# Ledger of designs, part 72: designed miniproteins, single chains, continued (3)

Each design is a single chain, and the fold is of that chain. pLDDT is the mean over its residues in the fold that is shown.

## One batch from the design tools (miniprotein)

Design m10496
Fold by ESMFold2-Fast:
Structure m10496 (fold): chain A 70 residues (1-70)
Amino acid sequence: MSVGEGIKGAVEHMKKNGATEEEIEGGIEGITRAAELGAISKEEAEKLIEALRNRDFDKALEIAEEVAAK
């Protein structure tokens, strides 16, 4: 499974089931590590982190789908 597919799955879960603050912080940590490893761009990571912090799961899913499509 690609990093983008993993991020998409996590965001889909959060959108469907809701997310605790702990789950959001875990997602942000994972995205940050993916960007540090070059698996996603810094710009994509920043947009995803912002959407997750704002609990805008529709926007986060849109970005995650774009990342997964690469």
Scores: mean pLDDT 80

Design m10497
Fold by ESMFold2-Fast:
Order: sequence, then C-alpha cells, then structure tokens
Structure m10497 (fold): chain A 72 residues (1-72)
Amino acid sequence: MSPLEQALAIVGERLRAAGLSDEQVELTVESLRAASRSAEELIGLLREEAAVAPPDLSAALEQAVREIEALL
C-alpha cells in the first residue's frame, strides 16, 4: 500500500469514528484521493478542511493528520 493510500485509510477510519456514513466517507476519501498526489499534500488539505469544519469533524481531521505524520 502506498503512503497516500495508507493516509487515506486513516482519514476514512477517523471520519467513520466521528459518525459519518459509509457513503459520506467514501465520497470524501475519493475527493481527497483525486486532489492529492502525496501524503504531504493530503495533510495540507486536511488542515484546510479542519479549519472550516464543525468542532467534532475538525477534531477527527486533526487526529487523522497526527496519525499520518506519525506514519511518515
């Protein structure tokens, strides 16, 4: 599994844990995959999304960033 695919899997798990439906998670992960060429680009996008997201979702995205950074 590539670093980007590992990072996207972490995002999916955190979004599911935050209460998003499987359909919402799949759409979000596919959008992020299309927008990102690397795990580092994905981290940047997640930080931008966290800044404008509701508190619970923002916390989930920030946790995903922390887990991805620990993996790299």
Scores: mean pLDDT 85

Design m10498
Fold by ESMFold2-Fast:
Order: C-alpha cells, then sequence, then structure tokens
Structure m10498 (fold): chain A 100 residues (1-100)
C-alpha cells in the first residue's frame, strides 16, 4: 500500500512538512487523506472501547495520522475536513488529559 511505501521510504516529519512538494496526484492525496482519517477514527474507537492500550506509541500514531489527513485535505482544498480531523485530535487529547 502507499502507507507501506511511505513508512519504509519517508520520514514522518518530512512527509508531514513537505506533503505537497512530493508531487502526489489528486487521486493519491484523496486516498491518503481518506485512509489516514479511517485508520485515525478506527484507532480512537478501539482505544475508547479498551481494545488498545493508550501509550506513547499510540499517541504518536494518532498525531501522525491526523496531521497527514489534515494536510492532505488542505492540499485538496477540503479545509473543513482538515479542521474537523485536527479538532477531533485536540478533543481526544483533552478528554484523556494528554499534553504534547
Amino acid sequence: SIFDFIEKNIDHNLLAAYLHDLGLTKEQLKALADQSEKVFNDLIEKIEKGEIELNDTVIYELVFLSDIAARAYEDLGETEKAEEVRKKLEDFLKKHNIKL
């Protein structure tokens, strides 16, 4: 998948900071945004159900997934979706008393 490629070939910080400079097509950006948001939402649901332990690794994954989804939505011009994803992360962190 595109995620397996990114994980093996691109640093998370570099991907987040330079997403639009990577020259992804609109179709690739939409797939990346939709998949990142889906995994982000699934991960939050599993944590809230107690199926996954909330730890530093999981927190970093949530931050990474939300940042990638939001930036991809911004590059697509879907500003409201980007803001929704960012707010969902902020609300989750506040609910669990997590400070970054």
Scores: mean pLDDT 78

Design m10499
Fold by ESMFold2-Fast:
Structure m10499 (fold): chain A 73 residues (1-73)
Amino acid sequence: KEEAIEAAKKAIDSLDAGNYTEAAKYFRQAAELAEKAGHQDAADVFRSAANYAEAGDIETAKKAAEAGLKLLE
């Protein structure tokens, strides 16, 4: 759970830095870690965030990341 949160935060930092490819990579890592922690719903949301980041839809990617983080609480 904590590792998934850390990866998601790194992804958001990468979005803020304008590195969308790196952000997508970290969102996928967050998804894998969330899935391993038993949070399939958060994992699916983080995979969506990665897709939005790669598409350059940064606002939607951030919203998805925030929703995924909330599901880990």
Scores: mean pLDDT 82

Design m10500
Fold by ESMFold2-Fast:
Structure m10500 (fold): chain A 106 residues (1-106)
Amino acid sequence: SVEELTEKLLQLDKEDPNLLIAVALEYVRRTDAPIKHPVLEKLREAVETGKFDFKALNKYINPWKLFNFIVNGTGSVEKKARELADELLKQDPEVADEAIYRALSQ
């Protein structure tokens, strides 16, 4: 359910907020329309509010290459973030999108 998945993502945020951001970015880039995805707007808000540190995010993905990462599907992500995004992609897209959106809102 959306509620259960949101709770799991919020636990991830408490343990490592930069990992949650990296997972959400990897999830979005593997969708059919990454640049128009609603979750991408929520990620922009997270950046603007200082929810993650660009230096710490480098552990998972290179933030200076975010445009190429999202738009062209190029670049690598750390294994843990990729595997968690794989789990999200197995969910119904509406459930995954809403859960990520809610987690990023806190």
Scores: mean pLDDT 68

Design m10501
Fold by ESMFold2-Fast:
Structure m10501 (fold): chain A 78 residues (1-78)
Amino acid sequence: LSPEEQAAALAQLDRLIASLEQLKAAHADNPELVAVLTQLIALLQQQRQAIAANDLETLQQLDAEMQELADKAAELLE
């Protein structure tokens, strides 16, 4: 990633993590959704570290895991 791409990606991830933390707080009464959102936030934090390190292999590895959890969270939100 170029420095410009890296900076943009980090800024986008910081916004996504903040949004998911707000969503988690809004649904505190739903423990299954809270658990899934907690796992998704943890994976996004790992993605943030990988972007900061410019570790493209780790980024590709995390994509599948994040997609699976995002799909589960969407199902639980209904």
Scores: mean pLDDT 79

Design m10502
Fold by ESMFold2-Fast:
Structure m10502 (fold): chain A 81 residues (1-81)
Amino acid sequence: SHMEELKKRREEIRKRWQEAISDPDPARRLYLLAKITIEELVKGGNEDLAKKIIEWMKKQGLPDELIAELEKFYEELVKKK
């Protein structure tokens, strides 16, 4: 079932979220949480909200190199359809 696949994906994302939030480096933690959030939003059809997360990460002071990685990751996810 498509709904069962969505629930399973959400459980996997929750586990990854718990691992990310436990990272002792605040910049890396923020990057990992952003990456998880962007992936889930794009897979859920919320590409515009995923772009807003990247903009929010810039305002939070995430390094430009990590922002570029998030933008590249977003583009790769959108191409996958």
Scores: mean pLDDT 80

Design m10503
Fold by ESMFold2-Fast:
Structure m10503 (fold): chain A 96 residues (1-96)
Amino acid sequence: SSMEELARRLVEEARREIERAAEEAKKLASPQDQAIIDRGLALVEEQLALPDPVRALEQAAVMLASTASALKDKAASEKLLEAARYAGEVARRLRE
């Protein structure tokens, strides 16, 4: 359906924004925190592949926030938290 196609496009837009935020976070991060970000991003990609776009975005937001909490670099952590808030907001709008 056209609504399912719109939801899939919003997931792909969120994926691009998450990837951008992760790259910005990695530029601010130590090598140790970069490894944590890379692992977290792989898990986020797994969540974004879920068939339900709302669940995909909600789980991606949870994983981004969890990854951010593991970082020592506050600036890098804040970039991932911005991405988590973005993914959560898209999920909230799709539920309406």
Scores: mean pLDDT 88

Design m10504
Fold by ESMFold2-Fast:
Structure m10504 (fold): chain A 67 residues (1-67)
Amino acid sequence: SLEEIKKNKEKTLEKHRKRGQEAFDRLKAEHPERYEEILKKAKYYKMGENTFYDMAIAAERELEREG
């Protein structure tokens, strides 16, 4: 049902939020300039929580690729 699909999406979003928050906390500690850049962009564009977490995870992955 549509209700079960929505409930499963909510659980997935909760896991994503936890991962995103952990990535963001690591960025703040280890890459403060990147953290401030993401925070400023999120506030400027009034980004939703999920988009904010996506940006944090993407930034962490980019930094891993850069060295």
Scores: mean pLDDT 75

Design m10505
Fold by ESMFold2-Fast:
Structure m10505 (fold): chain A 120 residues (1-120)
Amino acid sequence: SPEKEEVIEEMELIIELEEKVLEYLKKLAEETGDPDVEATAKLEEENIKLLKEALKEIQKEKDPIKAVEILIKTEEEILAKYEEALAAQTDPELKELLQEQIEYYKQVIERLKKRLKELE
């Protein structure tokens, strides 16, 4: 369905953006040896894995409403992980990065919830 195709395309874009963040964090970890940067990179790897697993589930889902619900649930889980990481973080540069990720996910979740209402 067109709705399912849009969800897949949006997920592929999110995965691409997160992979760029991971590349940045891995380079920063190599340059600094900072264990907080390494921990943040690991969080990004785990979040990318969740997104890729959700993408596979969405690709098998026949109901476009359920596909959007899977994406929302996955992104809400990722958002919660970033909020937890931010609460524990003391590095101002990592705090800024985590705050940017949180704001991005909040905006995407809001748009997806609006789309879900339009499909109901």
Scores: mean pLDDT 87

Design m10506
Fold by ESMFold2-Fast:
Structure m10506 (fold): chain A 89 residues (1-89)
Amino acid sequence: HAVLVRKGSPIRSVQDLQGKKICVVSGTSSEKYVKENFPQAVIVPYKSTAEALTALDNGQCEAVIWDKAVLEYYVSKNDDYIIIYKTPV
């Protein structure tokens, strides 16, 4: 998994995610990961990565947690996105 935020976000570390709205792709391992690792966060589920990123862009959430390779791809295409955390595997 990886944690993606917008450039200029006050969220700089995983500790900053407590109490924040986190966009996830519904029914995936990322939703379970957020429930288990960030129980104080508010989960905002979307059907796709593109919809989750659109929600982030519109301020409906403050971070996206999803597959590391997928989020790295989007960061490579848009420099307004920053990955602040990656799981080791």
Scores: mean pLDDT 81

Design m10507
Fold by ESMFold2-Fast:
Structure m10507 (fold): chain A 95 residues (1-95)
Amino acid sequence: DVEKLKENIKAATDEEIAKLHPEIRPLAVQLKSALEAGDEETADRLAQEILKKANEIYKKIVEKMKELVDQGATPMAAAFEAGLPLTREEAEKLL
């Protein structure tokens, strides 16, 4: 939901935005700026791009986890190496 993402980013602190994935962070900074300026057209475009990029990052992480598991890593170890601090059960469900 684009509106929910816009609300969350508008309410987020600079410190919370800094914790976002490096590929999402610059888009989130731009989105917050657009929301503060009342530029709804730019905000909607940036929100859609963030959602698209988040979905692509999620898929790449799952693909990397699968490659590591195929090489003999446990699902949990694969998740940590791919950049997600997941429990064993969560890592197994993601694959």
Scores: mean pLDDT 73

Design m10508
Fold by ESMFold2-Fast:
Structure m10508 (fold): chain A 69 residues (1-69)
Amino acid sequence: SAIQALTQQIVAMRNQQRDLQSQADALFQQYVATHDPANRARYDQTVDQIVDINNQMMAMADQMARLRA
């Protein structure tokens, strides 16, 4: 069903979000230790990816709510 497909996608995105958060934390620690602007740029890019996934998850959650109504 459409609801089941959306549920599976949200679970997959939650797992991706967790992995990206771990990557962001590691990159931030590297930046703090080195002051390397390349590490800052990778951190910022990873944070942007987390924001994008959060927005996609919110849109899918909204679609699920509409399908249940």
Scores: mean pLDDT 86

Design m10509
Fold by ESMFold2-Fast:
Structure m10509 (fold): chain A 91 residues (1-91)
Amino acid sequence: VSITLVPAGPTQVTWLARGNGPGGLHYTLVLFVDGRPAAASSPVHNGERTVTFEVEPGQTVKSVVYRVQIDPTAGSRLVGLAAEATHTVLP
């Protein structure tokens, strides 16, 4: 899996996930502000997701991409960590 995070502004993150392989591997991006969950994307198999959230200058943003297994009978579950990145929001 190739994951690229592209900041689109202080309150917006765009990411591109590519899930090439056998099986229904999906990915979701979860954003943490100062260690607390702030926003999450819908799951994606292949493609791009944009997540928008409110932050203040000086806050720390952690972006975490999780692998998700989607089962129509059991629902979605997190099955592992795919990537993470941390940055401090500049003024």
Scores: mean pLDDT 66

Design m10510
Fold by ESMFold2-Fast:
Structure m10510 (fold): chain A 81 residues (1-81)
Amino acid sequence: MSSQQQKQIDQIIQEVQEEGDRVAKELESLGRPGLAEAARSVTKIVNRMIKDSDVATAEQIKKATLRNLDTLLEEGRRLAE
C-alpha cells in the first residue's frame, strides 16, 4: 500500500511539473514572462504540498493547479492579441 501510494504521489508530481513547464514555456513564447514566472512559482509551491500529502489530497491539489495553470495560459493568449 505505502509503495503504491508513493508511486501515485510521484506520478501526480510529474504530471503537475510537466503541465507547469508546458504552460510556462507557452507563456514565454507569447511574450508573457511575468505569467510564465507565476506558473513556475505555483508549480514549485504546489509540488511541495503534494509531496507531504496523501493521495486523495494530492489529486485535489493537482486538479485545482491544472485548472489555475489553464486559466493563466488562457489569459496569456488573450493578452497576446
Scores: mean pLDDT 84

Design m10511
Fold by ESMFold2-Fast:
Structure m10511 (fold): chain A 72 residues (1-72)
Amino acid sequence: EEEQELARIDEVVEEMKKLAEKYGDIYRKFLENAEKLASKEETPEAGRRRLAAHLEMFKLFLDIINEIEKKL
């Protein structure tokens, strides 16, 4: 359902805002590039879905880095 998809996308964006505090420069560059890719989609909804997917992948990468840092 489209409404559920949009809610999920907003959730991912909100989670990424928390990571911006810790990884400001890298987060900003990633977001900029992800938004550029999303803007190439034919519809705003498709663009938001693509943005969410990229944000989820980036969050996973940062979570892995955080786990490694905690063990050092």
Scores: mean pLDDT 69

Design m10512
Fold by ESMFold2-Fast:
Structure m10512 (fold): chain A 99 residues (1-99)
Amino acid sequence: SPFVPPKKGPGTELVEANDVLAELLAELGLPKVMTLLELYQGLLDYIVKNKLYAEKSEEDPIILAKTPLLLKIANGKKEVTISELIKAVLENFAKVVEP
């Protein structure tokens, strides 16, 4: 059978973390350059590892910015949704690597 290459999907673009995000990712053993999907998974793993989910969230899960690095990424907000956190990371702490 012919080899079928993997489909280009959303989140396969490469991103490079700045020093602040790279320090957070280093706690998980992750490199500073990765795919967007790997970055998303790394952020979720960090939240789970540090038990940062709020006890009461009905829609978009609320993240508690209890660590100094996460509070810096959350722009001083003590509570952010996962969607807001990802947006802040991509706008301020990660740069898309052009092909």
Scores: mean pLDDT 74

Design m10513
Fold by ESMFold2-Fast:
Structure m10513 (fold): chain A 66 residues (1-66)
Amino acid sequence: SMEEIEELSKEFNVPKELVEHFVKKGITDKRVLRAEISIILSLTPEYRQLMLRMMGVPDEVIREFL
């Protein structure tokens, strides 16, 4: 649900649009979503930017995150 996306956004302090991107890619399991977000957050800023761009996340969203 939209509420679950907002919950995860607040839990990890990441843009809602990042969580929405994973859901649109077919990741619906909350445990898998948490794992994917944690992986992105564990990357260096340079690798994080590259991964997010490769995933099709808009530059505006990436800037809010870095």
Scores: mean pLDDT 80

Design m10514
Fold by ESMFold2-Fast:
Structure m10514 (fold): chain A 81 residues (1-81)
Amino acid sequence: MSLAELVERVRAILDRVVPDPALRARMLAVLEEVVAREDDPLEVLETFTGAAVDLMLAAGLREAAFEFVAEMSRLADEIAA
């Protein structure tokens, strides 16, 4: 999986899971910062997932955070295959 493909896959997941457009924009900005520093898709996904979960939990989106982690785990399995 390319980094560009990873970004688009994550964007689609955030659009489905995170109802607040301002929070989605903040999470996408974090993803772009991680992608600028890392070239391994799995390391990008691991680093981003931790930061994104912290943002979601701070916003009170506990159920969405669980769904998000499950989606990120599935995406990690696809990258590792």
Scores: mean pLDDT 85

Design m10515
Fold by ESMFold2-Fast:
Structure m10515 (fold): chain A 87 residues (1-87)
Amino acid sequence: KKKEELIEKYNKLLKEAMNVILDAAERRLKGEPPLSPEEQKELEKAVEIMDAYAEAIVEVLKRPELSSEQKKVLLAELFLKKVEERE
């Protein structure tokens, strides 16, 4: 069941980071005032998380021999490890 917990943690963290970035982008498109220093720090953290995701994807793409299910687990493992290394 460790695999299910891993995938759930991965999905939650990625969704939270994406929501922060999309919210910031939407506010900009609506002509709302610039982000507060606190909101800017949240955005910077979200960008770091998305950078970790991009790096994890690139590593998984180098492993064409893996099944789709194995790639999904590896992506989750690498993503979470890279995020943890940035904390």
Scores: mean pLDDT 81

Design m10516
Fold by ESMFold2-Fast:
Structure m10516 (fold): chain A 91 residues (1-91)
Amino acid sequence: SSEYIRKFFSRAMEIENKLRPEVEKLSKSGREYVELEVTALASSIAATLLGEEYNLSEEEELELAREMFERSVIDGVPLSEVVKEVKEKLE
């Protein structure tokens, strides 16, 4: 339903906002801002989806989003590979 979609994206945006300080820090260190923004949003969406699938708490969802974001932007692992790794740990 449209209400479900609104609530879903509201949660994903809440998580993305919690990643903002790290996005800003990395941008100031010379990382490309749009790439950081897209990765933070994608990590937040992935964490929200995994949270629904595996019945994670809000704290666990935020921690997964942070882990996925950092693995992608700091360690250079493609986000798709990070999501696969995280799913294997949750199964």
Scores: mean pLDDT 87

Design m10517
Fold by ESMFold2-Fast:
Structure m10517 (fold): chain A 80 residues (1-80)
Amino acid sequence: SAIFQQIKQQVDNNIANMKADPSTAPQQIQNILDLAQEYPQYRDYILQKLANAANEALKNPSLKEVADLLIEALKQLIAE
């Protein structure tokens, strides 16, 4: 669907922005969480993207704070 393609692009852009500028991570993650709330039918997709982003961030010491925020976001989505 057109909506799913837009969500995919938005999530990918938010993740790319966090990698480029880690200081934006709280806002980028909140944007992704908001998408999961608005479109629960794509929640599993968004969970997988956040899990992958967290795993990649954990491999990079300069992204530790980003990884921690992504892990907390995953906990919030799983608890819902």
Scores: mean pLDDT 86

Design m10518
Fold by ESMFold2-Fast:
Structure m10518 (fold): chain A 82 residues (1-82)
Amino acid sequence: SEYTEEQRKALDQMSDVVAQTMREVAKAIREGASEEEIDALEDETVQELMAIVDEAKLPRTRKEIEDGVREARDRIERMMNT
């Protein structure tokens, strides 16, 4: 098996964290939050995801997590500016 039960649980948890954070980013943009406030949400998400990666021993790098969160944020910002 590629992933243990704990690793599969961790992947589900990571997906939930990203979904929740993207909802918070969209809400922040609607409410006129600063770039610094949105940057803080991104940083908190990266920190939370890295904790899950480390605890579950997932084969993910910090850069991969940072790049993924940044891409998700960029997509939300583009959608909200349409």
Scores: mean pLDDT 85

Design m10519
Fold by ESMFold2-Fast:
Structure m10519 (fold): chain A 87 residues (1-87)
Amino acid sequence: DKVFSKEQVEELVKFAEELFEELKKKNVPISDKDKERLKELIEKAKEYVKKGDLKKAVQSIEGFIVLLHMVGQEEAAKKLIEKIKEL
């Protein structure tokens, strides 16, 4: 099992945030409730990185991936999964 460094988790969280900003600009069909939930998962991941809880930060990003898949943003979810594999 590969243990992620703080730098790797910070890179992952930044990638997820940039991906979410792209989805907002494209005006994709995601409900306002699901957009808020996606935003909360990114903010939780940032808070956990700041606290040094890298495991919970990654779990928040995993939750973000699951929600992206559930709202039909499969290509965005796939990009995040590939980013995790590259770390």
Scores: mean pLDDT 84

Design m10520
Fold by ESMFold2-Fast:
Structure m10520 (fold): chain A 92 residues (1-92)
Amino acid sequence: MLEEKAIEHVRRAAQAAAAGDRPTFARHLDEAVSLAYELYQRGEVEKAEEIMRRVLLVQSAYDAGERDILAALAKGDPEAVKRAEEIYRSRL
């Protein structure tokens, strides 16, 4: 339940970011992080890390201004995930 809620918040954050709705993006991203923290507190470390990875990918696409990638991430497109990972790695 918590993992599914966190994933939905990540998707809604990506959708809001693609639409240029910064306040909604920030709110959903914050909720996803809060749920990841709760998973971590319950000892569900791998699930918490998966949610945080998804948060970082969406944040990286947002920081890069890649709205098409954000829209595709909101739909769960695997190719958009790969592209967001490339953006994230390029900023390390």
Scores: mean pLDDT 85

Design m10521
Fold by ESMFold2-Fast:
Structure m10521 (fold): chain A 114 residues (1-114)
Amino acid sequence: DELLRKAIAYYLIALSHALSDEEFRNLLYELAELGGKSFELADRAAELIKAGNYSEAIRLIQELIKNLSRDQLVAIYERLHALAEERLSQMDLEGQILYGIALIYAGVYKLIYE
């Protein structure tokens, strides 16, 4: 589900504007473990986000979650959405815009499939 994977990637990048470096990296490690991917790939995604290279970070995040089932993607999306809502007030304008993009992808997914 391309839309759901896009939503997850944008939620993660939005969350990078609210979470500590350690908390965010641990979240990426959890996804790497679940997806059967390396922590090295997760580290590279975190480094690209810190550098502001969001386009390449999105590609690596989608690679991290490539092998996940729909049920796993839905569970992750719901968890990341809840976490992003909780931390929304801690996001700068850029983080809020990225959260808005995640909402659009998630909303389109729900409109088509739910």
Scores: mean pLDDT 88

Design m10522
Fold by ESMFold2-Fast:
Structure m10522 (fold): chain A 73 residues (1-73)
Amino acid sequence: SLDEKFEQAKAEMDRLFEKAKEAIKNGDTEKYERILNEIKELFQKMVDEITDPEKIKEIKAYYEKKLNELSEL
């Protein structure tokens, strides 16, 4: 279902953000940039596949929240 796809994609995005956070802590700039690109690609794919405006709003808010958390490191 669309809800299952959304939850799976959020879980994958959480995994990628956690890896990005660890790359920052380790000073691995190349790995961090690669993971950020993967996050951006996943976000764009989710927005393109989701037709529900409320779910699009939710994923955008989630993405912005996670990017802000990374920027505070």
Scores: mean pLDDT 80

Design m10523
Fold by ESMFold2-Fast:
Structure m10523 (fold): chain A 70 residues (1-70)
Amino acid sequence: IDQLSDLGLNRVASLVGLRGLIGHTTPAGVRAQLDVEGVPSPTTDEELEKLIEEIEEKKKDLVDSTNGMG
């Protein structure tokens, strides 16, 4: 848990990425998902945009990993 909190941003992106995969990865959408998950939201737009990019990367990663291409 302590190690996971050190990687908080990446953990947040992973959680929101799962929700975003079925929803949305806009700034407003990411904030809404963070609120639903009860995770601390970034306070600056720059941090939020970084998180959105991480979520989009995670969405692609999850799709590829989940379906295994067959």
Scores: mean pLDDT 57

Design m10524
Fold by ESMFold2-Fast:
Structure m10524 (fold): chain A 96 residues (1-96)
Amino acid sequence: MRDKAAEIYRSDPENKKAREEALELLKEEDLRNAPSEEERILIELATEIMLGKLTAEEVKERVRRAGIPAEVARDMAAAFAAGRPEIAAALEEVAK
């Protein structure tokens, strides 16, 4: 799956559609390798954020309902800080 995602990126790395297709394939691979329900929830949430499907408030609500630990929420905030600063701020707020 990662090889196919990389191929899509190489064919048109600036194309939004190619990016979305690559992220979906990577999500499927990560879900197959997730050893726990908690990791599955995190992979799904991270993918929805990367695809732009969630607002900052929706992200906070998802984290609260799923019972995601504060340390994990902070790690996600760091990962999204450069690309999605509004999502990073929301994750840091929930992690407090």
Scores: mean pLDDT 69

Design m10525
Fold by ESMFold2-Fast:
Structure m10525 (fold): chain A 66 residues (1-66)
Amino acid sequence: SKASEAAREAALAGGGTPQAINYASQGADKGTGKEAFKNAYDAALQGGATPRAALSAGMGAYEASK
C-alpha cells in the first residue's frame, strides 16, 4: 500500500535497521491516518528502530494513508 511504502522509505531515511523497516511497513498496512501512524511507529520500535526512525515511519504512514 502507499502507507506501507511511505513507512518503509521514512524508516530507511531515519536510519532504521532492516528489521525495523520491515516491521514499520507491515504496521502501516493495519490502518489509516492516525491508526497507520500508531501501528507503523509501534512496529518500528519493536523492530529495533530509534525513536526518531520510528517517528519518521509513523509520519510517512500517516501522510500516505489520509
Scores: mean pLDDT 77

Design m10526
Fold by ESMFold2-Fast:
Order: structure tokens, then sequence, then C-alpha cells
Structure m10526 (fold): chain A 70 residues (1-70)
């Protein structure tokens, strides 16, 4: 979906602007969740807020699934 692609692009842009190297997967995942939430709030101006919330929730769930595997 366009909203999912826009969310991924926005998160990647925020990550590229952040030079921080995290010492653990846990810390990196928590930071990534925060960036996803921030990007979602910004995208709610350009996309349907319900669609944005669905793709944000999907990405947050994927991050939680990755955390469970480590």
Amino acid sequence: SEAEEALKQKVNEKLAADPTVYPSVEEALEHSKELVKEAGKELSKDFDPKEVQEVVNKMLQQLDDLRAQV
C-alpha cells in the first residue's frame, strides 16, 4: 500500500539522520518503535488516519515478533 511504502521511507529517512549505534537489539528495537510512531503521526496529514494506524500497528507487531526471536 502507498501508506506502508511512505511509512517505510519516512522511518528509513529518520534512521539515516540518526548516527546512534545501539549496543543491543533490544535498545535498537525500542528506538525503531518510537520512530515508527513518529512517522505515523506525520503521515496522518497525507493519508487516511485509519490506514496509517493499521500500517503502524503492523510494523510495530513485526518489531515485537523480531524481539521474541532474540
Scores: mean pLDDT 76

Design m10527
Fold by ESMFold2-Fast:
Structure m10527 (fold): chain A 70 residues (1-70)
Amino acid sequence: MEREARIEELREYLIEEHGLSEELAEEIIRMGLAGASGTQIGVYAMLRGGLSPEQARELAEKARELGLVK
C-alpha cells in the first residue's frame, strides 16, 4: 500500500472512529510523520481531542500498524 493511502486510512480512522476534527487529525499525522512515537500522538489526542486512555492506545496501535509512527 502506498504511503499516501496509509496516511488517508489513518485520517479516516481518526475522524470516523474517534470523532476528531480534520485539523486535529492532520496535526496528529504531521507529528507522526515528523517522528513522534505512537505514545506521544496518543497523549496529544487525549489532551486536544478528548480521547480516553483506551482510545489513545488504540490510535497509537493503528498508527504503528500502518507504519506511520514508531
Scores: mean pLDDT 83

Design m10528
Fold by ESMFold2-Fast:
Formats: sequence, C-alpha cells, structure tokens
Structure m10528 (fold): chain A 74 residues (1-74)
Amino acid sequence: SRQDRFDAFLQRLVAEAVERVRKMAAEGKSPEEIEKEVLDWTRKEAKAQGFSDEEIEELERAVRLAVRTVLEKL
C-alpha cells in the first residue's frame, strides 16, 4: 500500500540521515550546515520518489528530529 511504501521509505531515510549526520560531523561541518544539507537531501529524495507536499513535510519533520537528536549526543 501507499502507507507501507511511505513507512518503509521513512525508516530508510531516517537511518541514512543519521549516518550522514555522523559523517559530516566527523568531517568538521557545523550543526547548521549539517541540518541544511540533510534536509535539502531529504526534500530531493522524497520528490524523486513522487511523495506529496504533505508527505514531504512529514518526512522533513522526522528527519529534523533525528538530526537534532544525533547532534545533541555528539
């Protein structure tokens, strides 16, 4: 279903976002640069998958929360 496709994509996207945050932090990027780059990537990937603006906003909220959570623990 569309919901199953969305949920599977959300899980993969968040996991990859966490790894991207860790890599960029190790490369010396600022928290602001990391959040911007990860969210820009999230929007691009979600649009490429054909998700609606509402679904993209939900994906962005989940990714932003994950990014901030990882950055607070670094």
Scores: mean pLDDT 87

Design m10529
Fold by ESMFold2-Fast:
Structure m10529 (fold): chain A 95 residues (1-95)
Amino acid sequence: EELEKAKEKLDQYFEETGLPDVAREAAYKALEKGAELGLPEQMQFNLAVYAARLAVEKGLPVDEAVEESIKHLKKAIEEGPETPYRKKAREVLKK
């Protein structure tokens, strides 16, 4: 459920931005990883967009962009201020 909705948002994002294939590749891999971790739709989408940006803006290889986006998300969830949305993501990641 969450993965399909996040994928639809991501496909629309790529239609709007015209990002290169390397960005799309990084984003899709990050999306799948977020789904495997059980993240909610919006977190999966945010993770995918962040990975796409790392691939394009910093020129990171696809796998490295995905790993860095996961690290960034985990740090933001663990160290950031508690919101209802981040609290839900923290509970999912602890499983």
Scores: mean pLDDT 73

